# Designs tried in a protein design run: designed miniproteins, single chains, continued (3). Part 85

Each design is a single chain, and the fold is of that chain. pLDDT is the mean over its residues in the fold that is shown.

## One batch from the design tools (miniprotein)

Design m10945
Fold by ESMFold2-Fast:
Structure m10945 (fold): chain A 89 residues (1-89)
Amino acid sequence: TVEQQLQQALDDASAEIADLEALRARETDPAHRARIDAIVAGLQALVAQMQQTRADNPNMSQKEVQHLIIQLESEVTMARMAVWVLLKE
């Protein structure tokens, strides 16, 4: 169901946060740690916002929920790219 797909996207975002926190724990560069912390904070805020949006709008159409899923997946991908670029510096 679209609800299961949204839950999977939220779970994937939470897994990315955990992976970034593990990376941050191994990072020795303070500037890199600060940037990872900012990315983690952004993803945590997005996950909370998506959960709140869904809770506030229980009668969302399937298409509207799919838009939330796409937005969340896009932001997780962007976070991964930002970290990849950071690790190449």
Scores: mean pLDDT 87

Design m10946
Fold by ESMFold2-Fast:
Order: C-alpha cells, then sequence, then structure tokens
Structure m10946 (fold): chain A 69 residues (1-69)
C-alpha cells in the first residue's frame, strides 16, 4: 500500500540521516519532503530529533496494527 511505502521510505531516510549526522533542520526537511510527497502531513517546523524519531515510530506502529501478523 502507499502507506507502507511511505513508512518504509521515511524509516530509511531517518536511519540514513542519523548515520550521516544530519542536523535537526536537514533531517526535518528531508522527512517532511517524503511525507508531503506521499500525501501526509509534514513535521512541525521546529521538530527536534527525538520528536522526529517518535513520529516515525508512531507510523511504524500504525503500520503494524493495520497489517496484523
Amino acid sequence: SSFQQTVNQILTALQQGIDQGLTDDQLRQTLSSILTSNGQTPLPSDASMQQMIDYVTSLVNQQSQLYRS
């Protein structure tokens, strides 16, 4: 589904951004771009690293609940 693709893209981008040492601003812009491109709400303009991690984690949890294993 498009939601599953969005979650996979944003999770990958978050992991790569952290591994590359991106700033909060750079990571926020990257993640928000992926979200808006997939019809989702962008991150708050002042979102911290922890808030971005929490948000991505919430999307992963939502995906897991929709696709009961």
Scores: mean pLDDT 79

Design m10947
Fold by ESMFold2-Fast:
Structure m10947 (fold): chain A 84 residues (1-84)
Amino acid sequence: VNQDSLRQAQIYLQQGQQLESQGDYESAIDQYGLAAGYYIDARDYQSAADVLLRISDLYERLGDYDRARAARRGADSLLRLGQQ
């Protein structure tokens, strides 16, 4: 486990959560994307998948169903990695 990557993931996750609470879904998605990348680097595939599902929900709220579907497929792939 890369502790620096996990720490960065948590920072970007918190920034995304704050932006989402303010209704800034585009900026929240950007921060969540960074968090997911750092969780992948840390091999925390469950947390990365959870973040991608959050990104999917935000894309649905924005009416971007193609990117929402892509994020869900990404989450499914990461969850399969975490089960092995």
Scores: mean pLDDT 88

Design m10948
Fold by ESMFold2-Fast:
Structure m10948 (fold): chain A 119 residues (1-119)
Amino acid sequence: DKFIQEVMAQSTLTNSLISDEYQRLASISVGYYVLSIGYSLEGKDDLSKKLKEIADKLSKAALKLNPRFQSSPEDVIKLASAREIGDREGRPVSEVAKELGVSPATLSRSVAALDAAFK
């Protein structure tokens, strides 16, 4: 898959960027997994299956960069959803991050990676 090969090529970046590439791959994997569930609920099973296969490949790529990766798709989804709700309510990122018990930088990075997957 050309898309997976292009995403995997980012893993050749310097050691200083490995953590950022791992977060990017993990967040994009979660994005494709959520899309797979959405299309399954719409009865588009073939598309759902393909998106799940992409999510699984990206998750494996993230594990290769960081063997300590524990898949927490629910946590990434919760962080992104809370920030999106906060934006719609006009609440600052710092307030939403405090309620979730995370740093504003962690919340912003998780959302930015998911936004990149959906835009």
Scores: mean pLDDT 60

Design m10949
Fold by ESMFold2-Fast:
Structure m10949 (fold): chain A 103 residues (1-103)
Amino acid sequence: MKRTVYAAATVDSADEASIAAAERAAREALEAAGLEVTSVQVIRRPGAALVIVTGEGEITQEDAEAIARALVEAGAAAAVVTAIEDGEVVARAALRGGEPVPA
């Protein structure tokens, strides 16, 4: 069954290399989970960025947790992965660099 997955990474840097690393990590993690990457959005602020990579496909809670972990390992300060099916949240993982956060 197709789900829409939002992988959101917070980067505490306006550095292009840090933003590109977060985008690459999100794309690779979504593709490793068997998802098709459909869009990328980068929201820039002074000293920070939010990178949102959207994918479509089947995903489990364990996949969401693995994607969030891949993002923080790539240098994201925080990562939130949300999977939506028919308007309902079916999987969600949230992680901060060095510390798990309840989803």
Scores: mean pLDDT 80

Design m10950
Fold by ESMFold2-Fast:
Parts: structure tokens; C-alpha cells; sequence
Structure m10950 (fold): chain A 88 residues (1-88)
């Protein structure tokens, strides 16, 4: 479930960025965000980073519409909230 959440969040976020600023800048912004996340979390699992990179490439080649990206982000957020509640 965690890998699925990471993939869906990344696909939604990058697709939204593509719709707002275009593919080239969306790629740059996401790579900057991922580099910052890795710097702040040096123990971040490689599998999560790989899932995020795969979702980024998919979003850059086949970006979701803004409506689809918003829907996917809402779904991924709900899954994340459910997972967090189950871990309490």
C-alpha cells in the first residue's frame, strides 16, 4: 500500500505541475522536491524513490488532466489517512 500511495501521489502531483507550468519545468520542480526529500530523509527506502521516479516518467509522457490528477490525489490522500489511522 505504501508504494501504491507514493506512485499515485507522484503521478497526480507531476501531472498537476505539467498542466500548470509545462513538462520541462514540472520535471525540474519535481526533481528538486525529490532531492530535498532525500536530503532530509537519508533513510528513505529505495523502493519508494523508484516508485516516485516511475510515476514521474509516466506523468511526463502521459500526463493526467487537471481533473484526473485532482481525483487521483484525493484518492491517494484518503489511502494515506486510512493507513495512518490503522497504524495508531
Amino acid sequence: MLLEIAYKVTLAVVSKLVNEVGKEKAKELFEEMLARLRAENPDLPEELVKAAEEAKEEALENPLSMEEAEALYAEAKALGEKLQAELE
Scores: mean pLDDT 79

Design m10951
Fold by ESMFold2-Fast:
Structure m10951 (fold): chain A 76 residues (1-76)
Amino acid sequence: SALQDFLEALLTQSVEEILADPRFQPVIDKFALTREDLELLKEYARAHKDPSALTEEDLLAVITEHGIKLIEEGVS
């Protein structure tokens, strides 16, 4: 799916590559993602997820619950 491909791209591609890729335009439009949002999502994915374990559900939860507030310590 486009969202699964997007999750893989967050771990393997640059923000510029993601923004230029027509495969990801629907995801970017749906969630109104900016360059800054993509940078935060990449940092979140790298800090908290194994690349092979990152899922659409995990990303959707972060986007819908926290928006651009993706980097946080002292979780609970």
Scores: mean pLDDT 64

Design m10952
Fold by ESMFold2-Fast:
Structure m10952 (fold): chain A 76 residues (1-76)
Amino acid sequence: SMELVLDEEAVRALAIAVATSIAKRLFEKQNAKDAVIYINLGSLGMVLKITAEKVEELEDASDLGLKNGEFRVEEA
């Protein structure tokens, strides 16, 4: 488990930008159940693998306690 204290405004902006990019890719692939995204962070000497799943029901997001523009970080 990782504990991270970040500026709320900066984290919110970054989370929305990343989520928007992922959502656009998932939307463009209407038949995609999930997506695997590789991000090359060569400046940091690493490649990130992000697995994303579209929650089809708005009610599911509400059950997670998330409002529009909110985010939650969990360890898989």
Scores: mean pLDDT 62

Design m10953
Fold by ESMFold2-Fast:
Structure m10953 (fold): chain A 99 residues (1-99)
Amino acid sequence: LIDEALQSLYTREVKPEDLSAKALSAVEQFYQANKDKYLAEYKAIKESDISPEKLFARIIEFYDKVAREAALHLLQQGVPSDEIAPSVQYFLDLLREDL
């Protein structure tokens, strides 16, 4: 069901202790630098007068875009490729808590 799919995207599966100090630092820096921008973009999506199906699609597109931007930044900061996926998940979990 849609609610179960949304829950799976926003369930915290990665703990800070599972990330290297370098990965954790890079995630925290990226989050603090971009948090206000992403919160404003998400708020605009939530306040749009569109159908529930279109709203769901826009939210999924938003998280996909944000995850890609985070992954690219982490790669540019020298986070190891095998740590990118868990680091992006941790970043998304942080963002979800503020949304």
Scores: mean pLDDT 76

Design m10954
Fold by ESMFold2-Fast:
Structure m10954 (fold): chain A 63 residues (1-63)
Amino acid sequence: SDKAQQIAESAHTAPRDQRGQSARDTGLLLGLPESVAQQIQQAVDSNPDASLDQLTQLAQQQI
């Protein structure tokens, strides 16, 4: 979805240690529930070396 892509792009452009926070913040801006945004943050933080495509898949799985 467009939301998953925007979340992934936000995380991918963030510094490595801020990827999860960036994903969460973008998810909230796109109108995702806080619980979903937190799950995306946890998934991204657990995969610090994830590629843009992998980040998109992680975000999509939580939406």
Scores: mean pLDDT 86

Design m10955
Fold by ESMFold2-Fast:
Structure m10955 (fold): chain A 86 residues (1-86)
Amino acid sequence: DGAAREYAEAFAKYTLVVLGLEEADIKKLQKELSEAYRRALREGDPETIEKLFYEVLAKRAEELGHPEIAELFKNKKFYEAWKLTG
């Protein structure tokens, strides 16, 4: 549902900030997530919405040098990813 997705997104964003995501990159991430949401709304598929969000978040974790966090994001294990940040 929407609340679970919003919670997962917030948790993932906070995890990325702890891993070193800078303010300018946070704004870019927010834009990418908004674009992914608009695309998913046009396609009308709820599964596509989740996939696009998690792929965007995972890509950012990978770019920060944390492929292990990216894999957790892809598998919707946001709490486990958070625990790895200490």
Scores: mean pLDDT 73

Design m10956
Fold by ESMFold2-Fast:
Structure m10956 (fold): chain A 72 residues (1-72)
Amino acid sequence: DAKKAEEATEKAVKELNEIARQAEQAGDLEVSKAARNYAKLVREIGERTKDAELVETLYQQALAQIAQMRAE
């Protein structure tokens, strides 16, 4: 369902951009950059594949990677 994929993509991109904004405000430029890069990747894949499950999987992987970066 293309509409569900678009909604999932928009939500994930918005949340990743918010993570990037908060990280930038905290002085965590590496997390900010990573979150913006993941937002771009999620948008591109969501638009090309129209696959809501793939978008959700990538978003969860992005969150896990950001959490690992913050734990270092």
Scores: mean pLDDT 85

Design m10957
Fold by ESMFold2-Fast:
Structure m10957 (fold): chain A 98 residues (1-98)
Amino acid sequence: GPGARRASQAVYDSALEGFKKGLGPKELAASAAEVGDEKYSKYAEEAAKNGMGVAGSQYVANGAYIAANKGATPDQVAASAAAVGGDAERARRAALEG
């Protein structure tokens, strides 16, 4: 629903800002893993290892979008944003609207 898209955007913004502030592959992988997606965790880690912060953040956001549509909790989406130093409350509120 609309909340899943907003949750994905909140996680994307958090991951990209985190990467710009010097967070690395492990933090982006952890962010994707919080919503339970091992495949996107691996893709985010590989993208960040190659300096592709936008691509890595897109993988994290895509994982959050799919997970929110499959019943990931608002707290899991908040933890995904927090793992990259982002706004956990913004992410949780967005997931609650979905």
Scores: mean pLDDT 82

Design m10958
Fold by ESMFold2-Fast:
Structure m10958 (fold): chain A 83 residues (1-83)
Amino acid sequence: SVEKAKEAAKKKAEGLSEEKKKEIEQVLDELARLAEERGPEAAVKAADEVIGIIRGARDQGKLSEEDADTAIAALKTFKDGLS
């Protein structure tokens, strides 16, 4: 279910700072809403776009590898829960 996918993803984000955890939790809440309103394929596409942005920020040195990898793992967990 969308709710279980969101809960599992939020648990993966627990390794982030409180500020970054709140940011990823907001993204996950928005993706969950998108999945409920537009279907799981739309939410998976949006999650892939966010993963791309995070990878770009890591590659540019704007985000640490640890924070980027943790956020990407949370988003991948959400995607897997929708499949």
Scores: mean pLDDT 85

Design m10959
Fold by ESMFold2-Fast:
Structure m10959 (fold): chain A 69 residues (1-69)
Amino acid sequence: GAAGEEGARLAREAAERARAAGSTGGYAVGMQGSKDAEEVTRETGDGELGLRAGRLGAEGAQRASKAEA
């Protein structure tokens, strides 16, 4: 659903921002979060869980990027 898609988008945007900042770890975490959001939403049918997975991925990407800076 739309919530899961939003989660995937947030994680992907965070991954691309981390990549632009030179963080390979941040990019990997964000891309994983995007995939997790899509998979969780499809497997469970729960957009809220997908959105949560995406948000965690986005936050992880930002944290990894800051740690590598």
Scores: mean pLDDT 81

Design m10960
Fold by ESMFold2-Fast:
Structure m10960 (fold): chain A 94 residues (1-94)
Amino acid sequence: SLVDKIKEKIDELIKELKEYSKTGNPEHLDKAVEIANEILELMKKLSVEEQKEVYDYFKKKVDEIRPELTPEAQAFVDVILERIEYLLKKKEEE
């Protein structure tokens, strides 16, 4: 399903942010930005219920890994979460 594909991309994003936090290598941040953009674009195709499922999954994964992330990586995931919250709000208003 599209939901499962997005969840796989979230897992990949988390992996890249953990590697970035550990190594400081900008390649991992570049990949994280690319994956985040893919997640946001795919989420636009989901129903409100599916978007909420993906948001809950992302938030859970972020909460689990937050202590392993640098402040910069934490700010990055917070911006993505805010963007997803905006998509949810916009979809609920349609």
Scores: mean pLDDT 86

Design m10961
Fold by ESMFold2-Fast:
Structure m10961 (fold): chain A 86 residues (1-86)
Amino acid sequence: AREAELRRLEEELRRAAARGVPVEELERLMRRLDELDPGEGALRGVEALAEGFEEAGDLETAALARAAAEAARARREAEARGIVVE
């Protein structure tokens, strides 16, 4: 059930980004994803944003969103392995 809701919100966010809706609307969808699955939901949201921007032809913004998602995933993976910056 939660996974289906996450996928639905990802699809909504991707379409919203592709349509060029206001940032406030994108932020609302991102917040909802993070509420459903803290951390992972937000990451999936950023990936959906990148796909939407690619569909809109905004390749630079899409690349920035993908880079942010990759950095966040790397950080979560490091945290899961107990790696900390001292």
Scores: mean pLDDT 78

Design m10962
Fold by ESMFold2-Fast:
Structure m10962 (fold): chain A 58 residues (1-58)
Amino acid sequence: SREAAERALGVLSTQDTETQQTAGRVIARSSPDVARELARLAEQAGLHDLADSLRQAL
């Protein structure tokens, strides 16, 4: 699931905030393990809005 989270981060980092928040909620509901790792990676990358949205949805 780390590879899935890294791939998601790469795609979402190029998207607007609304798309990041919507995708984050979908990922958290369908794949909580990926969402947890993605939140960690997003925080380290400085994507705090994405990280917070993922944590709220988990």
Scores: mean pLDDT 83

Design m10963
Fold by ESMFold2-Fast:
Structure m10963 (fold): chain A 62 residues (1-62)
Amino acid sequence: SAAGEGALRAGEEGLRNRDGALGGAAVHGSQEVLATDPSPEAQANARRGIELGREAMRAAGL
């Protein structure tokens, strides 16, 4: 889980590059972190990862 950092970074990269596949991966990974890692840091990172991932998908026309 690395406190959800991997999924968060995927969301950041997806939005930067308008990559809908990375955006979708960020949403999926962040949802899994929300379900499995109860730490406050992981929960915050996961919520941000979902937000960025959805923005990336929207920017890609998805």
Scores: mean pLDDT 83

Design m10964
Fold by ESMFold2-Fast:
Structure m10964 (fold): chain A 100 residues (1-100)
Amino acid sequence: MMEELRRLVERLREEISKAKTVEEIRELLERAREEVERLLERASPEDRPAVEHVLEQIELMIEMVDALEADPNATTEDIKELALRFVESLEYQLDVLESE
């Protein structure tokens, strides 16, 4: 489970780094959310908190991207940088969780 979560977040970071539009970033986050929801369905009781945490963080990223997209002063680059920072933070959080 943890390896699958780590691989998902790593892939998401790479794909967001290559994204050129806000729509692409949102689609990547939505697909990641759906994949994490599927992982949650088959997660053991011991793994559920970690999977739920990742799902919550992805949902928060989607909300923040949508909020910034509504801001006329926000650029695509600003939104992309924010999304990348969130994913990087999530990668770090997963490393800490596995170490416990």
Scores: mean pLDDT 81

Design m10965
Fold by ESMFold2-Fast:
Order: structure tokens, then sequence, then C-alpha cells
Structure m10965 (fold): chain A 62 residues (1-62)
């Protein structure tokens, strides 16, 4: 899905920049749930850019 791909890219870029808030916000802006945004934010806080991108792109399904 295009929105998932865009959310994943933005969340990953935000995590790489050390901006966990931006990673969560990018997920919400693409229409994913607050729970998905929280997972992306927590992954970014842990310095896990791949995890943040994955959570945003797949909606936290795994």
Amino acid sequence: SMKGDLAARKAGEAAKAGDAEAAGRATLEQGFSPNDAEVAKRAAEAGNGSGAAGAAGTGGNR
C-alpha cells in the first residue's frame, strides 16, 4: 500500500535523525492507529530505525 510505504520511509528517516516524536507523527499522518504510532515511536526511541519503519509500514502487525 502506498500510504504504508510512505509512513515506513518517513518513520525510518525520523528514527535515523533521533526524532521519535516525528516517527510516531508520520505514522498517524498516514492514517494508522495511535497504537501503531506508539510502536513506531518506541522503536525510534530505542534507536531502531528498521523497527520504526516496519511498525509504520505494516501497522504494527508483527
Scores: mean pLDDT 69

Design m10966
Fold by ESMFold2-Fast:
Structure m10966 (fold): chain A 53 residues (1-53)
Amino acid sequence: SPQDERMEKLKEAFEKEGMKVKDLGHGEEMGEMSRVAGSTPEVLKKVEEVREE
């Protein structure tokens, strides 16, 4: 699904920044990523790119 595709891209973006994301389930995982993205400009930018795609 499109949501699964976005999650995969977000995971890759977080991994590039050296951040590990736990598999907490799709909804909870996205929420955790969003919170962490707020603390790093690079990750926030990648999240915005995924949302625009």
Scores: mean pLDDT 56

Design m10967
Fold by ESMFold2-Fast:
Structure m10967 (fold): chain A 63 residues (1-63)
Amino acid sequence: MLLPLRPEHYPEVAKKLGIKEEVRGMAIDPERLTAYVLLKDGSVKVVPVSPELAEEMAKKRAP
């Protein structure tokens, strides 16, 4: 299941993912351990994440 993150967490999580570009959207798939990051230019980065980071990102999801 893809869990969208709240925008207030984008800068912190982008730093942990090594993303320096402006982030417009972010979601985590905790079952597949994959983060999806929408950048300002409209491109999407697909980033594998550790189980620990996936759990942290899932806690930052939109309600």
Scores: mean pLDDT 81

Design m10968
Fold by ESMFold2-Fast:
Structure m10968 (fold): chain A 128 residues (1-128)
Amino acid sequence: DEKKKEELVKKALELLEQQIEEMLEAIRERMRELGYSEEEIEELIEALKNKDQKKIDEFLEELIRRGDDELYGLVKALAGMYENREKTKEKLKNSSPEELELYIEFLTDRNMTPADLAKRLAEIRKKK
């Protein structure tokens, strides 16, 4: 069903964008707690959005020196999401309805691991 597939793709893309926005807000909040200026926060956010790997790496190295492991994890995760955003969108558009339903479940289920996702994707692909 093409209409069902289009609705599932839209939902998966909306969930991906929601996760990106939630991570951006978490980074802003954590940087404010650590005493960064609004100018420094916006400079990092622009570097992340523009996939400026040099600026991102320089900031991550500074976080390693400071021991800011929580902010390091958030910045690294969001940088990876932006780097792979177009590939992820393409993958979702080319996924079957069953694969899309599984991706949506993974994005909403806090107990599903990447290993669980991979196992269930393999079963879908083996069967259809």
Scores: mean pLDDT 79

Design m10969
Fold by ESMFold2-Fast:
Structure m10969 (fold): chain A 82 residues (1-82)
Amino acid sequence: MTKEDEEEIVKKLEEEIKKLMEKYNIEDIGDVEFDSSEALVKASEEKFEEGILIIPVKVVDGKAVGRALKTSEESLKKLLEE
């Protein structure tokens, strides 16, 4: 896999994620840095109760970067809609 192949995959994923976020009213909080992968996991568990989903993006120099997405009760209702 080349750098160009990676950029194309990332672009396609970003386009699909953006469409899903707009469809289900998911708020993009942005990238959040954590001191470690363990800190990211702990924050993900704690914030999940508040409806915040943290997706791991990368680890750089022992620090973990996660993308924070806020789901509302409205987002969950749309996802679970009968």
Scores: mean pLDDT 71

Design m10970
Fold by ESMFold2-Fast:
Structure m10970 (fold): chain A 81 residues (1-81)
Amino acid sequence: MERLEEAAEEARRQAKRLEELIKDPNVTPEELKKGIEEGQRLVAETVRLGRELGEEERAREIAREVEPAISAAMKKYLELS
């Protein structure tokens, strides 16, 4: 249980960082790409841990919470690329 909540908190922090990066007028495509890759890694880890712990529904809720920030960052990345 504790491991899943730690992963969830890391994923939420990364989503918040991506939201801040999107609002930065000086953000570079490289910074967005690295942030997106880290966000995707954290979501994948959360889902994996949810399966291992029998908490798949909780992991899906966390993924749904975080995925919009990753999608918005991907859109910004494509606009700057």
Scores: mean pLDDT 84

Design m10971
Fold by ESMFold2-Fast:
Structure m10971 (fold): chain A 65 residues (1-65)
Amino acid sequence: DMKSFIIEALKEEGIEHPQVINQAIQEVEAAGLTKDELEELLEQAKQENKSFVVLLDLRLKEKAA
């Protein structure tokens, strides 16, 4: 599911703190991001050799504006 996807993607970037993971999940849900959009961000990060966390943060800020 979406929560499992976020947890695994964050762990791959070295983010394992429960508080940080829970905050990211809440922000994603509040922004209305879908699992498909998260999968596209992860694929983009891998293809462009960029951080998934950085791309996610930028997308969340864009949705909040």
Scores: mean pLDDT 81

Design m10972
Fold by ESMFold2-Fast:
Order: structure tokens, then C-alpha cells, then sequence
Structure m10972 (fold): chain A 70 residues (1-70)
């Protein structure tokens, strides 16, 4: 049960990640229509990873503060 729930959460997260990557790739292609599909996808992937790292850092700071308030 717990493992099935964890897998469902991972699958949902992966689906959300793919949807965001596709959206970012389309935005890159709109801004730079001369880019190839491969280049646009690489740029979208990079932008997504950078955003995820920034959000991860913010969550880590919040988690640290909440741990102390527990």
C-alpha cells in the first residue's frame, strides 16, 4: 500500500515534469523559431532543472525552519 502510493506519487510527479518540460520547450521554440527541436528541448530541459534547483533550495530552507518549530 505504502509502496503503491509512493509509486503513484512518483508517476504523477514524472507526468507533471514532462508536461512542464513540454511547455518550456514550446516557449523556447516560440522565442527562437530558428532552433531545432533538439536544441529547443535541451534549452527547455535546462530551464526546468534550474527552476527545480531554485525551488529545492527554498524548500530546504523552509524544511530546516519547520523542523526547529516542531
Amino acid sequence: DERARAKALVAAANAAIQAELDALTEEVRKRNPSLSDEQARAAGSRAMLEKDLEEGRKREEEEREKEEEE
Scores: mean pLDDT 74

Design m10973
Fold by ESMFold2-Fast:
Structure m10973 (fold): chain A 64 residues (1-64)
Amino acid sequence: MSDLEKKSQLKQALYQYLLENPDASDQELIDFAKKQAKKLGLKLSDAEIQRIIDAIRKEVQARQ
């Protein structure tokens, strides 16, 4: 499984989590993202995780 494929899985997991938990805090999303990244074997910096979360939040807002 490629790192790109793993990043796509992480984004989908975050998107679903945010849809089910729309009031989730930034810290809650960061903690969830870190756990999912480790489970997938992804080595991401805190800055990369934050960037992914920001992108997912904007996408959820745009679709609502």
Scores: mean pLDDT 79

Design m10974
Fold by ESMFold2-Fast:
Structure m10974 (fold): chain A 90 residues (1-90)
Amino acid sequence: SLSEEELIKEIAEGAKTIYDRLLELYPDLDPAYKEKLEQLLEELENAKTIEEALEYLKKFVELMKEALPELKEYLEEQLKTIENYVKKWS
């Protein structure tokens, strides 16, 4: 199994990868959403438990679904992928 610190890092890396890809595909994303998403990424990176990291990940995904409703299914699939990875290696 992976350590809690390693799993938090993997969750943060996954969220950051999704965010970077979104910025490439949607460069016109509202700056207000960018600020809120980046704040959630920082909170996720500083999470002290897996539970806290997953809570911030869920908030991050919900905010992205609000900003880009057309990506709802994709974002829900990405969230499930990260949650399943954590469950497998925790």
Scores: mean pLDDT 85

Design m10975
Fold by ESMFold2-Fast:
Structure m10975 (fold): chain A 65 residues (1-65)
Amino acid sequence: APTPQVVVIGEGDEDLVTVTIGDETLTFRVPRSAAPAVGQYLSDLLAGKITMAELAERMRALAAA
């Protein structure tokens, strides 16, 4: 199975989080204050507890807050 790759780039008060698994790439802009939640969601993804689709929904919720 392809190893997940994560890139986090800080931009002002926000982080740009890019996650790649195989041929699927998702990019999110999230408040830096949400970093603990982002870390937990990425940990769950790496452990196989959530899908990329569920990660996308959770990350969009953080971006909308």
Scores: mean pLDDT 79

Design m10976
Fold by ESMFold2-Fast:
Structure m10976 (fold): chain A 60 residues (1-60)
Amino acid sequence: AVVTAEALGAGVQGAGELVAAGVPARDITPEQAARVAESRGIPPALAAAGGRAGAQLARM
């Protein structure tokens, strides 16, 4: 699936929020980042794609 800029941004921000809340970057799952994106109104399919990208970027 194509990740939109909005979904990617939401997933990256979700991963960043988890890091800020004290979750180690290595422990951030795509599923957790996707849930944060969903809480911001991103549809589940796009949130899953953004969450995968956000979790991967957080571990780089």
Scores: mean pLDDT 71

Design m10977
Fold by ESMFold2-Fast:
Structure m10977 (fold): chain A 70 residues (1-70)
Amino acid sequence: SELEKAVEGLMEGFDVDKDGVITKEELKKLFPDMSDEEIDAWMKKWDKNGDGKITREELMEAMEELKNAK
């Protein structure tokens, strides 16, 4: 999947802490055609901690849900 490859590339490039988290700005680069409102809604769904970060594990679960939805 292009999405999985893009996520891996972004994490290698931007995850300087190697803690496996994705920020809102990195999500915008992954989904450049999404609006800020759409990104915020997506983060609210998957960011259960409300810290403004998505872990790699949470991102993978989100991608699996998207793959199963038409």
Scores: mean pLDDT 65

Design m10978
Fold by ESMFold2-Fast:
Structure m10978 (fold): chain A 70 residues (1-70)
Amino acid sequence: DEEAREKAEKLLKEVEEKLRQLQEELKDTIEKLRKDYEKNPEAVKDEVKKFFTGLLTEAKKLFDEALKKA
């Protein structure tokens, strides 16, 4: 159904806009990680990986919950 598809696309657009807002909050965290990298690059590698993996998991979970019945 084309109407249902268009409705879903609008919801996706709204989620994308909210994710853009979250990116602004992440800038401070990224700058902190960059400073930590200067002190201990090896430890920061794991911290960065874990941090982004956690963010992606949470974002996907919220997205799936919003659209799982669409």
Scores: mean pLDDT 70

Design m10979
Fold by ESMFold2-Fast:
Structure m10979 (fold): chain A 57 residues (1-57)
Amino acid sequence: SLEELKKKLEERIKEMEEKLKTLSGVAKMVGEHEIKKLKEVLESGDEKKMKEALDNI
């Protein structure tokens, strides 16, 4: 369901944000950009995009 996909994606974003705290410089900037893209997918409410994002994490 869409609700389950949103919850899963939010949880993965939080995990990535925690990992991001251990990074610096270019690696941190790249990680921040990837997290921003995932947040945009979450905002879109598009079930197919959410599934594709989860498959690529």
Scores: mean pLDDT 80

Design m10980
Fold by ESMFold2-Fast:
Structure m10980 (fold): chain A 78 residues (1-78)
Amino acid sequence: MVEELLKKAEEAEKKAKELQEFLDLLKRVTSSTEDIPDELRPELLPLLSLTPQEIIDRFNKEIEELKKKAEEYRKKAE
């Protein structure tokens, strides 16, 4: 159903927005992990061995993939 494809597109867009907000927050803190809020530490713990730039690059790639997936779902709903 067209409704299912639109729902999947909306879910992917929502996830992309959440990741973008998180990435924007990460860019606002210093290159030091010391400025990262405690509530975000569990999500970043696997990435602590990476440079801040590598973390940013990974999130940008995931956001782009989610946006691409949302666009694919919208095109299929046409």
Scores: mean pLDDT 68

